# Designs tried in a protein design run: designed miniproteins, single chains. Part 80

Each design is a single chain, and the fold is of that chain. pLDDT is the mean over its residues in the fold that is shown.

## One batch from the design tools (miniprotein)

Design m2938
Fold by ESMFold2-Fast:
Structure m2938 (fold): chain A 94 residues (1-94)
Amino acid sequence: IEKKVEELMKEIKRLAEELINEKDPEKRIELAKELAEKALELGKLGTKEQVVEAIRLLGYVRSQVEVNEKDEEAKKEVTEILDKTIEELKKILS
């Protein structure tokens, strides 16, 4: 389980970086969906500290998308995916 959680954290960080650097709006939406899936899996398996780290990272990614995404529909869809994922992770911490 520890090894799987370490791999999930690496995947989450990689997906976050790819999402921030992606210029294609459709690919950003797909990356956001993958990031959400991995973050929710981490929420089930990880420590509270790791879940808090994931929430902080998702919040940072959301802020970057709000500033840098020029496609209105993609911005809305990506930020909605990230906001929903953050709320689910917060419920896990409660």
Scores: mean pLDDT 87

Design m2939
Fold by ESMFold2-Fast:
Structure m2939 (fold): chain A 59 residues (1-59)
Amino acid sequence: SEELKERAKKLMKEYVDKEKASDTVAILMTAERLSKEFGISMEEAYEIAKQALEELKKE
């Protein structure tokens, strides 16, 4: 769980900060990577990616 969250935040930061992807694209790309790397469903990966983006935007 912690590894999954850390990986999600790293991927999300890469897509948003480095690749300048939109929020929607960054979430989708992160979810796809998480699904493939951890063997979780796209629905589950999408929710984790969405939460990672929210954490990156919080103070």
Scores: mean pLDDT 80

Design m2940
Fold by ESMFold2-Fast:
Structure m2940 (fold): chain A 68 residues (1-68)
Amino acid sequence: GAMEKRKLILRLIGLELRIIGLELDIERIEKLREQGKISEEEAKEKIEKIRKEIEELKKEIEEIKKKL
């Protein structure tokens, strides 16, 4: 029903907002690396971990979209 669809839409919005937040975290890390405040290795490791989290969230979004 309409309530179940609304719950899926809210979940989808929440996941998309989480991805935006993670992309901003990547930008922050890249700026810290450029400023010499963190090492190239630390930046790369942190960004790779965040990119993997984004991939998993994108998979969840696609699963939700199939139910809508």
Scores: mean pLDDT 89

Design m2941
Fold by ESMFold2-Fast:
Structure m2941 (fold): chain A 92 residues (1-92)
Amino acid sequence: ERERLIEEVERDIKRMEELIGLSPKTRKAYEELLRMAREGKSREEILDLLAKHFGLSRETVEKILRGEDEETLMKLSPEEIFLLDVARRLLE
């Protein structure tokens, strides 16, 4: 079930915060992403959230999620890379 996936993601986020910490901006992005996932928001709405958070186009976010833009991925912080991993899992 989707709720089980969301619970697993929440545990991973808490563990990540313990290991590396999270900036207030990234923490808010995680909270919003989890809220949207629970509310069953569309793939497009989740991509728009990520695009706004990273200051990128929705097309660029889609390419990163597909592994098609390694140059942009290399410019991201560890906490931003984990946010993308969480989003990828929630978009299954």
Scores: mean pLDDT 77

Design m2942
Fold by ESMFold2-Fast:
Structure m2942 (fold): chain A 66 residues (1-66)
Amino acid sequence: MEIKVGDIVKAKADIRVPHPDVLNLEKGDLVKVIEIVSPDWVKAKSLKTGKEGLVPKHFLEVVGKE
């Protein structure tokens, strides 16, 4: 799945990690990708809360892909 800076992506599952750098999300939450940190992690901003943090790429899908 192609994820780029500026993409709006959706959480495929609940992300609930008690770590200050990780962005906790519920399944279906939309986030904007701010930075590609590594092959497996992005920094994203929640469109619901405005909170920023790290999210595993494996739990994200690009909105509008057919």
Scores: mean pLDDT 78

Design m2943
Fold by ESMFold2-Fast:
Structure m2943 (fold): chain A 72 residues (1-72)
Amino acid sequence: SEETWREVDAVARGMKIANKAVDEVEAKHPDLPKEKRLEVFIKAMGLAIELALTVSEEEAYRRVKEFAEKLA
């Protein structure tokens, strides 16, 4: 169905956005403990998937990066 395809696409796009944003945040904070890195990634991924359904990729990336920076 169209709805299923939109959700699958949103998950894929959300994961891409989260990976990019988290990689940049981790590069700025190389001393973050492993448990904190995992927390940031999981929470950023959830937010990115949600935003991929409702806003542009650019806006999703901006908001996810801001969120990850605040959480780090």
Scores: mean pLDDT 81

Design m2944
Fold by ESMFold2-Fast:
Order: C-alpha cells, then structure tokens, then sequence
Structure m2944 (fold): chain A 65 residues (1-65)
C-alpha cells in the first residue's frame, strides 16, 4: 500500500507523490497549485522522492503504487 511503499519520504515529498498518484497526468503546475508551492519546488521534491524510492521516472512511481 502507499504507506508501506512511501514511508521513507518527507511530508512534502509524500504530498507530491500523493498528488501524482491521484492524477498521474497532472502537470507540475497543477500539482504546485494544489499544494500551494512553486512548480520548481514540485520538480525538486519529485526528483528527491524518486531518488529515495530508487525509481527512474514519474511513470515508475505511478506503476509502483
């Protein structure tokens, strides 16, 4: 489940991952608007989350959930 797979993420990294899993086609701008942060921050948090999970892309994160 999500908790078991993403337990190592920070609260902000988890928020980005949750937003992506809820709308896999969402742009960085859409996720940024939903979370009240900049698109650049979303991009950075997604990169950090992917690195912590050992995943290469957002598509792999969606598939892993």
Amino acid sequence: DFEARFAGLSPRERAVAESLLGDPAASLARIAEALGISPATVSRLLREALAKLGLASRAEMVAAA
Scores: mean pLDDT 76

Design m2945
Fold by ESMFold2-Fast:
Structure m2945 (fold): chain A 67 residues (1-67)
Amino acid sequence: SAEEYAEKGVEYFRKREYEKAIEYYEKALELGHPRAANVYRGIAAAYEKLGKYEEAKKYYELADSLE
């Protein structure tokens, strides 16, 4: 389910496996996660940890646009 993929994203983020975290967050979005803004923030935070600040900014802006 979308919730299971989002949970996996959080697990990989905690393990500092940020690319895998992004992969699972993206799968959660594909399945229509009801809290898409929160998932976008998870992706943004993972990009920040990877030093990809431009990508992080885009995903934070996407999250903000949904609220």
Scores: mean pLDDT 85

Design m2946
Fold by ESMFold2-Fast:
Structure m2946 (fold): chain A 61 residues (1-61)
Amino acid sequence: SVEATLAAHYAKKGDLDKAAELVARILERDPSLLPEVVETLKKYGVPDEVIDEVIARAKEL
């Protein structure tokens, strides 16, 4: 999705708060999209540790 792609770009720039906000919006709409979000972040070269941090922050929003 466009939102997942934007989240990947923010995560790569080090803006984890904006990445987490975008991920939270996707998961609030449909929690089953979590694997797709993770796959998109990996596809765009976000490190696994950063993906875990973004998802953790998103779940707290």
Scores: mean pLDDT 84

Design m2947
Fold by ESMFold2-Fast:
Structure m2947 (fold): chain A 68 residues (1-68)
Amino acid sequence: MAEAYDAAEAAGWLDTLSPVAREALRQAKENLRKAEEDPEHAASYYTAAGIWLAVAIQEAGRERLAGL
């Protein structure tokens, strides 16, 4: 998952997102990385990453709907 975020950023896709959506995605990426570094607490980090990812998707979706 973290690698997918890196690939999306490298492709410039993340630059098309709002600052709020990009910040939420960055927080999700950081929590995914922490899950990889601390497997014993991975479930908590995955939960946090999921919450931030949901925020990023909601903000990106709001922009897409507004652009219609």
Scores: mean pLDDT 69

Design m2948
Fold by ESMFold2-Fast:
Structure m2948 (fold): chain A 56 residues (1-56)
Amino acid sequence: SAIDALEALMLRAYLAGEADAAAVAAGFQKGLTALNQGASVEEALRAARDALAAAR
């Protein structure tokens, strides 16, 4: 479910024209890394959003 939430967040940003494929890949990787380090779903989604924002 956490991975599905990350995928949904990344797909929405891509389809809205807010992020390109490289930014989406970076955001997804940041979210997965946070989850692997024991972060909550909310923290992982924040990490992914921060990565997308940094790509702007």
Scores: mean pLDDT 80

Design m2949
Fold by ESMFold2-Fast:
Structure m2949 (fold): chain A 93 residues (1-93)
Amino acid sequence: SPSQQQIFNQTISIGMRISQTVNQYSVDTGDQNSSQQGSDITQLVRTMRDSRTSQVARQQIDQMRDIISRSPPDLQDRVQPYLDQMQQYVDQY
């Protein structure tokens, strides 16, 4: 349905925001670990976009949570609301 397609598109949009936030954090702090994490998250978002399935999206979100759990607390605080929103959207379709 159009609503399910909209939910998927919103999930991908939020994933892109997470990637941008992590990459911006790397630029702002010079943290090389955050730079690698941003690259990894970008690849996870690409995988979600290419697969277009809820199962793959859920798996990529779980990997994003694992990556972010190893990030500095201030970065975790910035991205946690987006991760939670992505999870809510994926659970709806």
Scores: mean pLDDT 83

Design m2950
Fold by ESMFold2-Fast:
Structure m2950 (fold): chain A 67 residues (1-67)
Amino acid sequence: SVHEGTRLTQLGDEAYEKGDYETAKKYFEKGAELGSGLAAYKLSQLYKEQGKYEEAEEWLEKARELL
């Protein structure tokens, strides 16, 4: 659900704050799959930070659909 997606986004933020980018990525991905546009947007930004521009664009499009 979107509510569960929001919780997963929060877990992703916590992992990101700790510098655990791989765990953050997993939580943002699951959050986006459950309908969180914010999770999809954050995942897009994370891919962009890693230089993975194609993946970033894909997740940005997903975020736009969910927001």
Scores: mean pLDDT 83

Design m2951
Fold by ESMFold2-Fast:
Structure m2951 (fold): chain A 56 residues (1-56)
Amino acid sequence: GAGDLVDGAAAAGGAGDPALSRRLAEEAGMNPEDAIRGGSEGDNEAGRRAVEQAGA
């Protein structure tokens, strides 16, 4: 479900993989730009916040 995709996007963002983070966010129906921003910061919490805010 969307929660699993959010967790995956946050993990990918924290790992510094914005492409994966974007793909998972898009699949969850979230804004990929926010997911990429979180991922590019290399911060797991920032990545998670970005995809949650985009999807909320």
Scores: mean pLDDT 59

Design m2952
Fold by ESMFold2-Fast:
Structure m2952 (fold): chain A 75 residues (1-75)
Amino acid sequence: KLKEEFKKDLEEAVKRIKERFPHLSDEQAEALAFTAVALRYIGDAIDEGIATGDQEKLDEKLKEINKVFKEISKE
């Protein structure tokens, strides 16, 4: 679930970056896309945790995000 959503967002971000900045290498576009999407996911998880006060849900979400990052790094 989260991994599929992250991959979709990452692919879309890479496509948009390459369309806007065609002079960037694939590696540069991927690095920028990953940074932007990763920060968005972490930020959203923290914001939700603050809004709900649910520390267990925050911890679960951050662990899920970290697992997705590790899995994508292996691919």
Scores: mean pLDDT 80

Design m2953
Fold by ESMFold2-Fast:
Structure m2953 (fold): chain A 81 residues (1-81)
Amino acid sequence: PPSEKELREEIALALAYMAISIAKHLEDKEEARDFLVEMLKKLLPDLSPEQAEEVLEEARKTLRELGASEEEIEEALKEIR
């Protein structure tokens, strides 16, 4: 059976991808970006370094789809970290 730590990491990863999916479907793109940053900032500390890297790459792609500039993306990713 998975350990408590492994379960927490797995749940945090699932919630991170759920947050990314929700952000892509929000009608207000500015609110979607703020939501994504806030959710990932809370979830990232519970992820392994490898999972965190994967989530940050998907977040970068999602922020770009939400109309963020490259500077806004880098600032958002810095805030999440």
Scores: mean pLDDT 83

Design m2954
Fold by ESMFold2-Fast:
Structure m2954 (fold): chain A 71 residues (1-71)
Amino acid sequence: MSEEEREKRLEELFKDLKEWVEDTDSPENKELNEKIRKLLEEKDIEGAIELLVEETNDPSLKEKVEKYLKS
């Protein structure tokens, strides 16, 4: 898989996760969302995904991330 294709898949994953996070009124999710947006602005997609996995602490989310990276 090409490096560009991997980054594109990571962006799609974050778009889906961003929509999932926005569905919650939690202030913690709002802060996480802003941090992710800043990392995406810097084109640090890998850093953004690591932050999301760490802060969310959701095993299901981690599995989805690994699936995107492994493909």
Scores: mean pLDDT 66

Design m2955
Fold by ESMFold2-Fast:
Structure m2955 (fold): chain A 58 residues (1-58)
Amino acid sequence: SLEELRRRRQAALDQAHKRVEEMKKLNDEIEKIKNSPTVDEQKLKELEARLRELRAST
């Protein structure tokens, strides 16, 4: 039971950390695309959709 609790806590922390890092990377990439003279609208929508999905699961 202690090992199960430790494993669940570690897994939750690892998942939360990865989610925060992914959201930061997505925000940085979205910002770069928006500031680009050649905006890739499809890529922008895909990145925004993924960011929205990550936010919704919080």
Scores: mean pLDDT 79

Design m2956
Fold by ESMFold2-Fast:
Structure m2956 (fold): chain A 87 residues (1-87)
Amino acid sequence: MVRELLERARELVREGDRLVREARESDPETARELIRRAREVAREALRVALEAMRLSEDPEEIAEFTGLAIRAIGILTEAELLERRLE
């Protein structure tokens, strides 16, 4: 159901944001593991959002999932930038 997908995507985005924040405050070895997990969570959030957009014909629902997809891409981009600093 669309509401369940919305809650799942929101939860995954929140977890990704948390992992990236923790990575910034961690030692390099711990940060690498947190970045890896953040990428996995953000990729899943993006997948859920894109799948929900394909299933929904409601413009308002599509807009909400589009916002979550953009946030997930933001987490992926931030994780990429953090990983480059560790190299």
Scores: mean pLDDT 85

Design m2957
Fold by ESMFold2-Fast:
Structure m2957 (fold): chain A 98 residues (1-98)
Amino acid sequence: AEEERKKTLEILERALELAEEALELALELLRIAPKELIPRVIGLALRAIGLILDLERLREKLLTAKDEEIPELREEAERLLEEAEELLEELKELKESL
């Protein structure tokens, strides 16, 4: 239904917002982190970039998706939202440890 498509888009937009916040935090951490943590911070930044790309691809799929495909896309959007939330939390905890 149209309502499910709208809800999926809202989840996707929230996930993208969190993934972009995670990338910004990772870039900040690259500037302040000790040398020993730089490889870990780079890894987290790459995860954020990958997540943003996955979310952008999902947005494109949503634009052309049939109503029957929306439930699958919604599950993928919810999964990516959880990954974005976990990544941002990991980056925040890393910053607090510095």
Scores: mean pLDDT 88

Design m2958
Fold by ESMFold2-Fast:
Structure m2958 (fold): chain A 66 residues (1-66)
Amino acid sequence: DLDAYGAGVDYYMQGLDYYSQGDYEKAIEYFELSIEYGKKVPKSNEGAQLLIELSEKNLKVAKEKL
């Protein structure tokens, strides 16, 4: 019933917002949520696969700040 892709995008955007504020712990949490919801979307969805890749890259960068 919920649009998992849309939820994943919203979590990714929240992760970027927390990252820009210097709240790296919350940025990490939201990037992890983005990956979780992206993985609920079929692997044939290229947008969801790009979302997962971008979220994983940003997750690594945010962890480097801790």
Scores: mean pLDDT 84

Design m2959
Fold by ESMFold2-Fast:
Structure m2959 (fold): chain A 103 residues (1-103)
Amino acid sequence: SKDEIEEKLLEAIRNGDFEKARELAREHPEVVKELLKKIIEAVKNTPFSKEQEEFILRLLEVLADVYPEEVKEMAQAILSNKNASPEFKKRAEELLKKIDEKL
């Protein structure tokens, strides 16, 4: 069931249904935290396509209000990745600053 919830969350983000994505995230904190840990590990070691970078940023923006600490850790991982595009890093830095101003 955790995999089904993860897939529904990712589908909601792909479809632009951000309210549904936030609701699923609030209802299933364990699934979201495990998903974010997987992505953090990936962003440390992987060059992403532009489409993947855009999806990750969308995911982070949606989850920032629900899991700010986990999103902050992921934004920091993006900034530390030598393979991340300059635009990806810039947008991650802007998101990190916005989260730090709320915390």
Scores: mean pLDDT 82

Design m2960
Fold by ESMFold2-Fast:
Structure m2960 (fold): chain A 67 residues (1-67)
Amino acid sequence: SDEELLELEKEIKELEKKAKTEEAKKYLLLADIHLGLARIARALGMPELAEKHLEEAKKYLEEAKKL
C-alpha cells in the first residue's frame, strides 16, 4: 500500500540520520533504491515487480539495523 511505502521511507530516513558506519549507510542506500524501484514498478502497472523490490528494500533495511 502507499501507506506501507511511506512508513518504510520514513524508517530508512530516520536510520540514515543515525547511521555511524559506511556499511550501514550502504545498506540504507540500497533499501532506498529498491523502494524507489518499487514505486516506479507500481506506476508502470507491474505489481509483481513492485512487490519484489519492496521485499528487497525490507531485507536491506534489516541488514542495516544489524550494524
Scores: mean pLDDT 86

Design m2961
Fold by ESMFold2-Fast:
Structure m2961 (fold): chain A 108 residues (1-108)
Amino acid sequence: GKEEALKYLEKAIEVARELIRLVERDELTPEEAAEMLEKALKLFEKAVVEAGESGEFIALLMLARAAVREAKAVLADPSKSLEEKRRAVLTAARALEDLAREAIELIK
């Protein structure tokens, strides 16, 4: 229900924020960054199921999936610098946080 959706979205925000902290401290491998992005996305997906899968929540989930997919593509590209990979992860983590906050507002 709505209460479970809120808890999953809050957890997704916490994972995204921790990912940002670890990347800014250079304490994370690209593989670990990809795993944390997938963890945040999975929490977002669980929240959408609990919220009843309305069109608005599906639209936010599709944007979240796109952000994670784009970051993972950059992380997997051997032609990309460590700085480009770092920026891609930060962009996706910030997008996940913003989209999760928007989803919380839709529940209220």
Scores: mean pLDDT 88

Design m2962
Fold by ESMFold2-Fast:
Structure m2962 (fold): chain A 58 residues (1-58)
Amino acid sequence: APYLAVALDAAGEQVGQGVGPTPAEAAARALAAAPPGDVTVVVLDAEGRVVAVEPVTV
């Protein structure tokens, strides 16, 4: 998949991860793996470049 998303908790620890054909799909999969609470989703492209950073309450 061309995009990788990681969900980080308030302490900066990885609590979820997703991969997908779009940034939105990768982020949705990372959030589905995360526990409820405040997380930051970071989406990376195939080159490892940050394409999105989004604070989300799960």
Scores: mean pLDDT 80

Design m2963
Fold by ESMFold2-Fast:
Structure m2963 (fold): chain A 105 residues (1-105)
Amino acid sequence: GPSVRLSGKVEGVDLREEPTLVQWYRQRPGEPPQLVALLATVDGRRTVFYAPEVEGRFTISVDEEKQTVYLEMRDLRPEDTATYYVQATAGLRTWWGPGTELVVE
């Protein structure tokens, strides 16, 4: 299937300030938002989580220089059709992305 990379340039937070927590949510029509990917850095230790149905296909990453969070999605399927939301927390501040609608035919 096709691939796409979602990106969010954070504002009001600095991704170099620990603890950091980046969470990507998928909201399918008629369903609650589901956490699909998480990247956390606490005391120099990085932890990554993926929901089982996206593991191996989705990759979460952060660019501290560009202050941007990414979700790379590969082998896209019709069931990946959803609105994707991102939240980034750094130190004591949180940024919420506007949401991105993805349609896979």
Scores: mean pLDDT 87

Design m2964
Fold by ESMFold2-Fast:
Structure m2964 (fold): chain A 93 residues (1-93)
Amino acid sequence: GEAARAARGAAEAARAAAERADTEEAKKAAEEAARLAEEAARAADDPERAAALAEEAAKKAAEAAKKAKTTKAVAAATGAAIAAIGAAFAAAL
């Protein structure tokens, strides 16, 4: 469904952010965002749980952006946060 697809997209964006992370803290936060987004995709048949997991993924991706130092790493983590927010909205509909 739409929610599962959006959550998988958020997980891919978070994995890309982890690969581009320029600090250990940013990498760990992005990896956690990817894990939470993958859990949201698996929970797509439970809208409340899927939305909550995607929201937590967005918070972790935003944390990765704050802990990143380069423009490239910040942009990748910010993109992951936006994707996770989209996944949360898709799950809530």
Scores: mean pLDDT 87

Design m2965
Fold by ESMFold2-Fast:
Structure m2965 (fold): chain A 63 residues (1-63)
Amino acid sequence: APPSVTKVEEAKKLETVEVEIKGKKVAKLVAYFEEEGEVKEVVISPEELGLSSKDEPLFDPSE
């Protein structure tokens, strides 16, 4: 018989969000999982951390 898994379940939904930085497309992964009767979203993308540190505008036309 399966144990009562009333704790956190595996990511119920994974979403990939694409963003462009300097004309380069990168993807951020967001995982949704339920924690003790609550749904929490967790960003699980190392690239997202690097992108967050960058504050450069998209498609910056340097003259």
Scores: mean pLDDT 49

Design m2966
Fold by ESMFold2-Fast:
Structure m2966 (fold): chain A 60 residues (1-60)
Amino acid sequence: SYTFTVEFDSEEKAKKAAEIVKKLYPDVEVKAEGNKVIVTSKGSLEHAIGAALAAMGEGL
């Protein structure tokens, strides 16, 4: 499996990013923990990276 963590300035930003990423990458496991969004893909490195990049974009 492939796991990436994205950190945000606030829990609110992390929660918003997590909800958007779940919608864009429904096959990726996405969870928000405090100001962090953790994305995990069991079989796709590309989807894990894509989800992490989407989360980072939402943090801007």
Scores: mean pLDDT 80

Design m2967
Fold by ESMFold2-Fast:
Structure m2967 (fold): chain A 88 residues (1-88)
Amino acid sequence: SMKEKIIEELEKLKEEARELKLFEVAELIEKAIEYLKKGDYEKALEYLEKAIDRLKLQRLFAEEEEAKKLEKMIERLEKIKKEVKKLI
């Protein structure tokens, strides 16, 4: 199902954030996963947006290689946000 695929991708992004020591981003993604599992799509979208905003702030202070990784994570979260909106 679409919801299961979204959760799988978010779990992967959460672990990638942890590997990069972006613990606040990982926590925000975890909250989005929790709300998706509960069927609270509006709150899931709020936490996805918070994660995106935090990554955008981190990107402003990152060197070129890290900034590219953060940009890819932002793109993946934006895609997931669009998929979650389709569930509403």
Scores: mean pLDDT 89

Design m2969
Fold by ESMFold2-Fast:
Structure m2969 (fold): chain A 80 residues (1-80)
Amino acid sequence: MDEEIKRLEEEYKNTPDLKKQREILDRIHALRVEKAKSPEELKEVEFEYDVQRALLLIQETNARLKAERDGIPLEEVLKE
């Protein structure tokens, strides 16, 4: 399980697509939830997931706002 999570984290770093990053993040979260042995660990896992999801949402929102401002297609902004 730890090795699988580590592989997913590497895939996450190598994925430029925010949609794919969300899918990988959701999968990492599911595995971390399964690994949690205590309510305290589960709460920590949920907190990390919420933070990472919020950061991705901010990145998507900023990319969209920048695309609108600069007249650049959102698809091109999200890749960079």
Scores: mean pLDDT 75

Design m2970
Fold by ESMFold2-Fast:
Order: sequence, then C-alpha cells, then structure tokens
Structure m2970 (fold): chain A 73 residues (1-73)
Amino acid sequence: MAARLAEEARRHARKAAEAKKAGDDEAAREHLAKALAAVREALALARAAGSEEGLAALERAAAEATAYIEEVN
C-alpha cells in the first residue's frame, strides 16, 4: 500500500515539475498538492506498520515536495 502511494506521489511531483517548467503555476500547484496528499497517507501507513526504511524514503520525498512548494510560492 505505502509503496503504491509513494509511486503516485513521485508521478504527481514529476508532473508538477513539468508544469512549472512550462510556466503553468496553477497546474504545478495542483499536482504538488496531490503528491503531498499521497506522501502524507503513505507516511501514516508506514508509521502504523513500523517500517523504518520506508519512512526514511518517504520523508525524503516529502522534504523535496515541501522545498518545491516554497519555490513555487
């Protein structure tokens, strides 16, 4: 479950980056919001399951997405 959500987050983050490069800040924000929602859900599942390795990977993805929000705004 968490791995699938992490993959969805990566897909949306990639689409957000592409939208930003194209100058579509609205689409970039929409995809970024979807990526963050998927990461938050995956983090909650990983914590509930006690997966330390999965948590570390998701925390890195969340940090990258957060840095992108700051850059877009």
Scores: mean pLDDT 72

Design m2971
Fold by ESMFold2-Fast:
Structure m2971 (fold): chain A 77 residues (1-77)
Amino acid sequence: SDLDVARALLTMAAAIASKLPNKEEAKEYIKRFAVLLAKETGIPLDELEDTVREQLLNMGFSEEEAEKLIEEIRKEL
């Protein structure tokens, strides 16, 4: 499904972001990618939220940092 493809793309984007030189650049990359993906596909953030959270945690962000970034993404949609 389009949702499964979108989740796979988010996972790949997170893998790329995890190789960036600092955490602020990694956060901005994931934020911009998630916003663009939601806007381009029309998939609600609610359907992508668990994948975004999981990937941020896998990248070493705290649960609090992950929730703050998800709120920032939601505000841009």
Scores: mean pLDDT 85

Design m2972
Fold by ESMFold2-Fast:
Structure m2972 (fold): chain A 73 residues (1-73)
Amino acid sequence: AMQAAQVTEEQRVEAARELIRHKSVEAAAQAIHRRYGDPSEVNRMAGPLGELANEHTELEAQLEAAREIVEKA
């Protein structure tokens, strides 16, 4: 069911921090998976990472967007 699990600001910030730390959407997703271990939590946080990757093709633009998310938090 695509009832949008409301991505919380905290989850978005966490995803952004992992992207900045690892400089790779794949590595950030793996780090989240290791931290939470729960598929529901991982999927919830992977959404923001996927959105950043879809909106920004270039890694530098993804990192800039991620830094802005963290700065606002």
Scores: mean pLDDT 67

Design m2973
Fold by ESMFold2-Fast:
Structure m2973 (fold): chain A 64 residues (1-64)
Amino acid sequence: MSEEEFEREVALALAYMTLGLEKASKNANPEAIKRLEEIIDKMERGEITPEQALEEVLKVLKES
C-alpha cells in the first residue's frame, strides 16, 4: 500500500466518522453534514487530494 492510498483511507475514515457523529447528534448541523458529504463525494471522484480532504474535514469540525 502506498502512502497516498493510506492517506486516502484515513481521510475517508475520518470523514465518515465525523459525518456519523454529526447525524447522531441531537444538535446536528445540516450545513456540516452537507459539507462532509460533498468532501466524501469529491474524494471518491478524485477531485481533491487526501491532504485537501483532511483540511476541509478539520475546518468543518472547528466550525461545528
Scores: mean pLDDT 76

Design m2974
Fold by ESMFold2-Fast:
Structure m2974 (fold): chain A 63 residues (1-63)
Amino acid sequence: SLLRQAEELVRQGRQARQQGRYEEAARLYSEAAGLVWEARPDDTATLQRLSQQAQQDRQLAQQ
């Protein structure tokens, strides 16, 4: 399912972040947010959380 795929992307994003691969982490969180939006667009709390994680990691990648 789309939600199961999103969960896997979030796991991969956490691992990438722990390894300092912030650009990859940001991409993975953004992809996860897209899948959540397609499956459950009304889950605004999860979408906001994933989008914020992606933005934060993108900022870290640029430092």
Scores: mean pLDDT 86

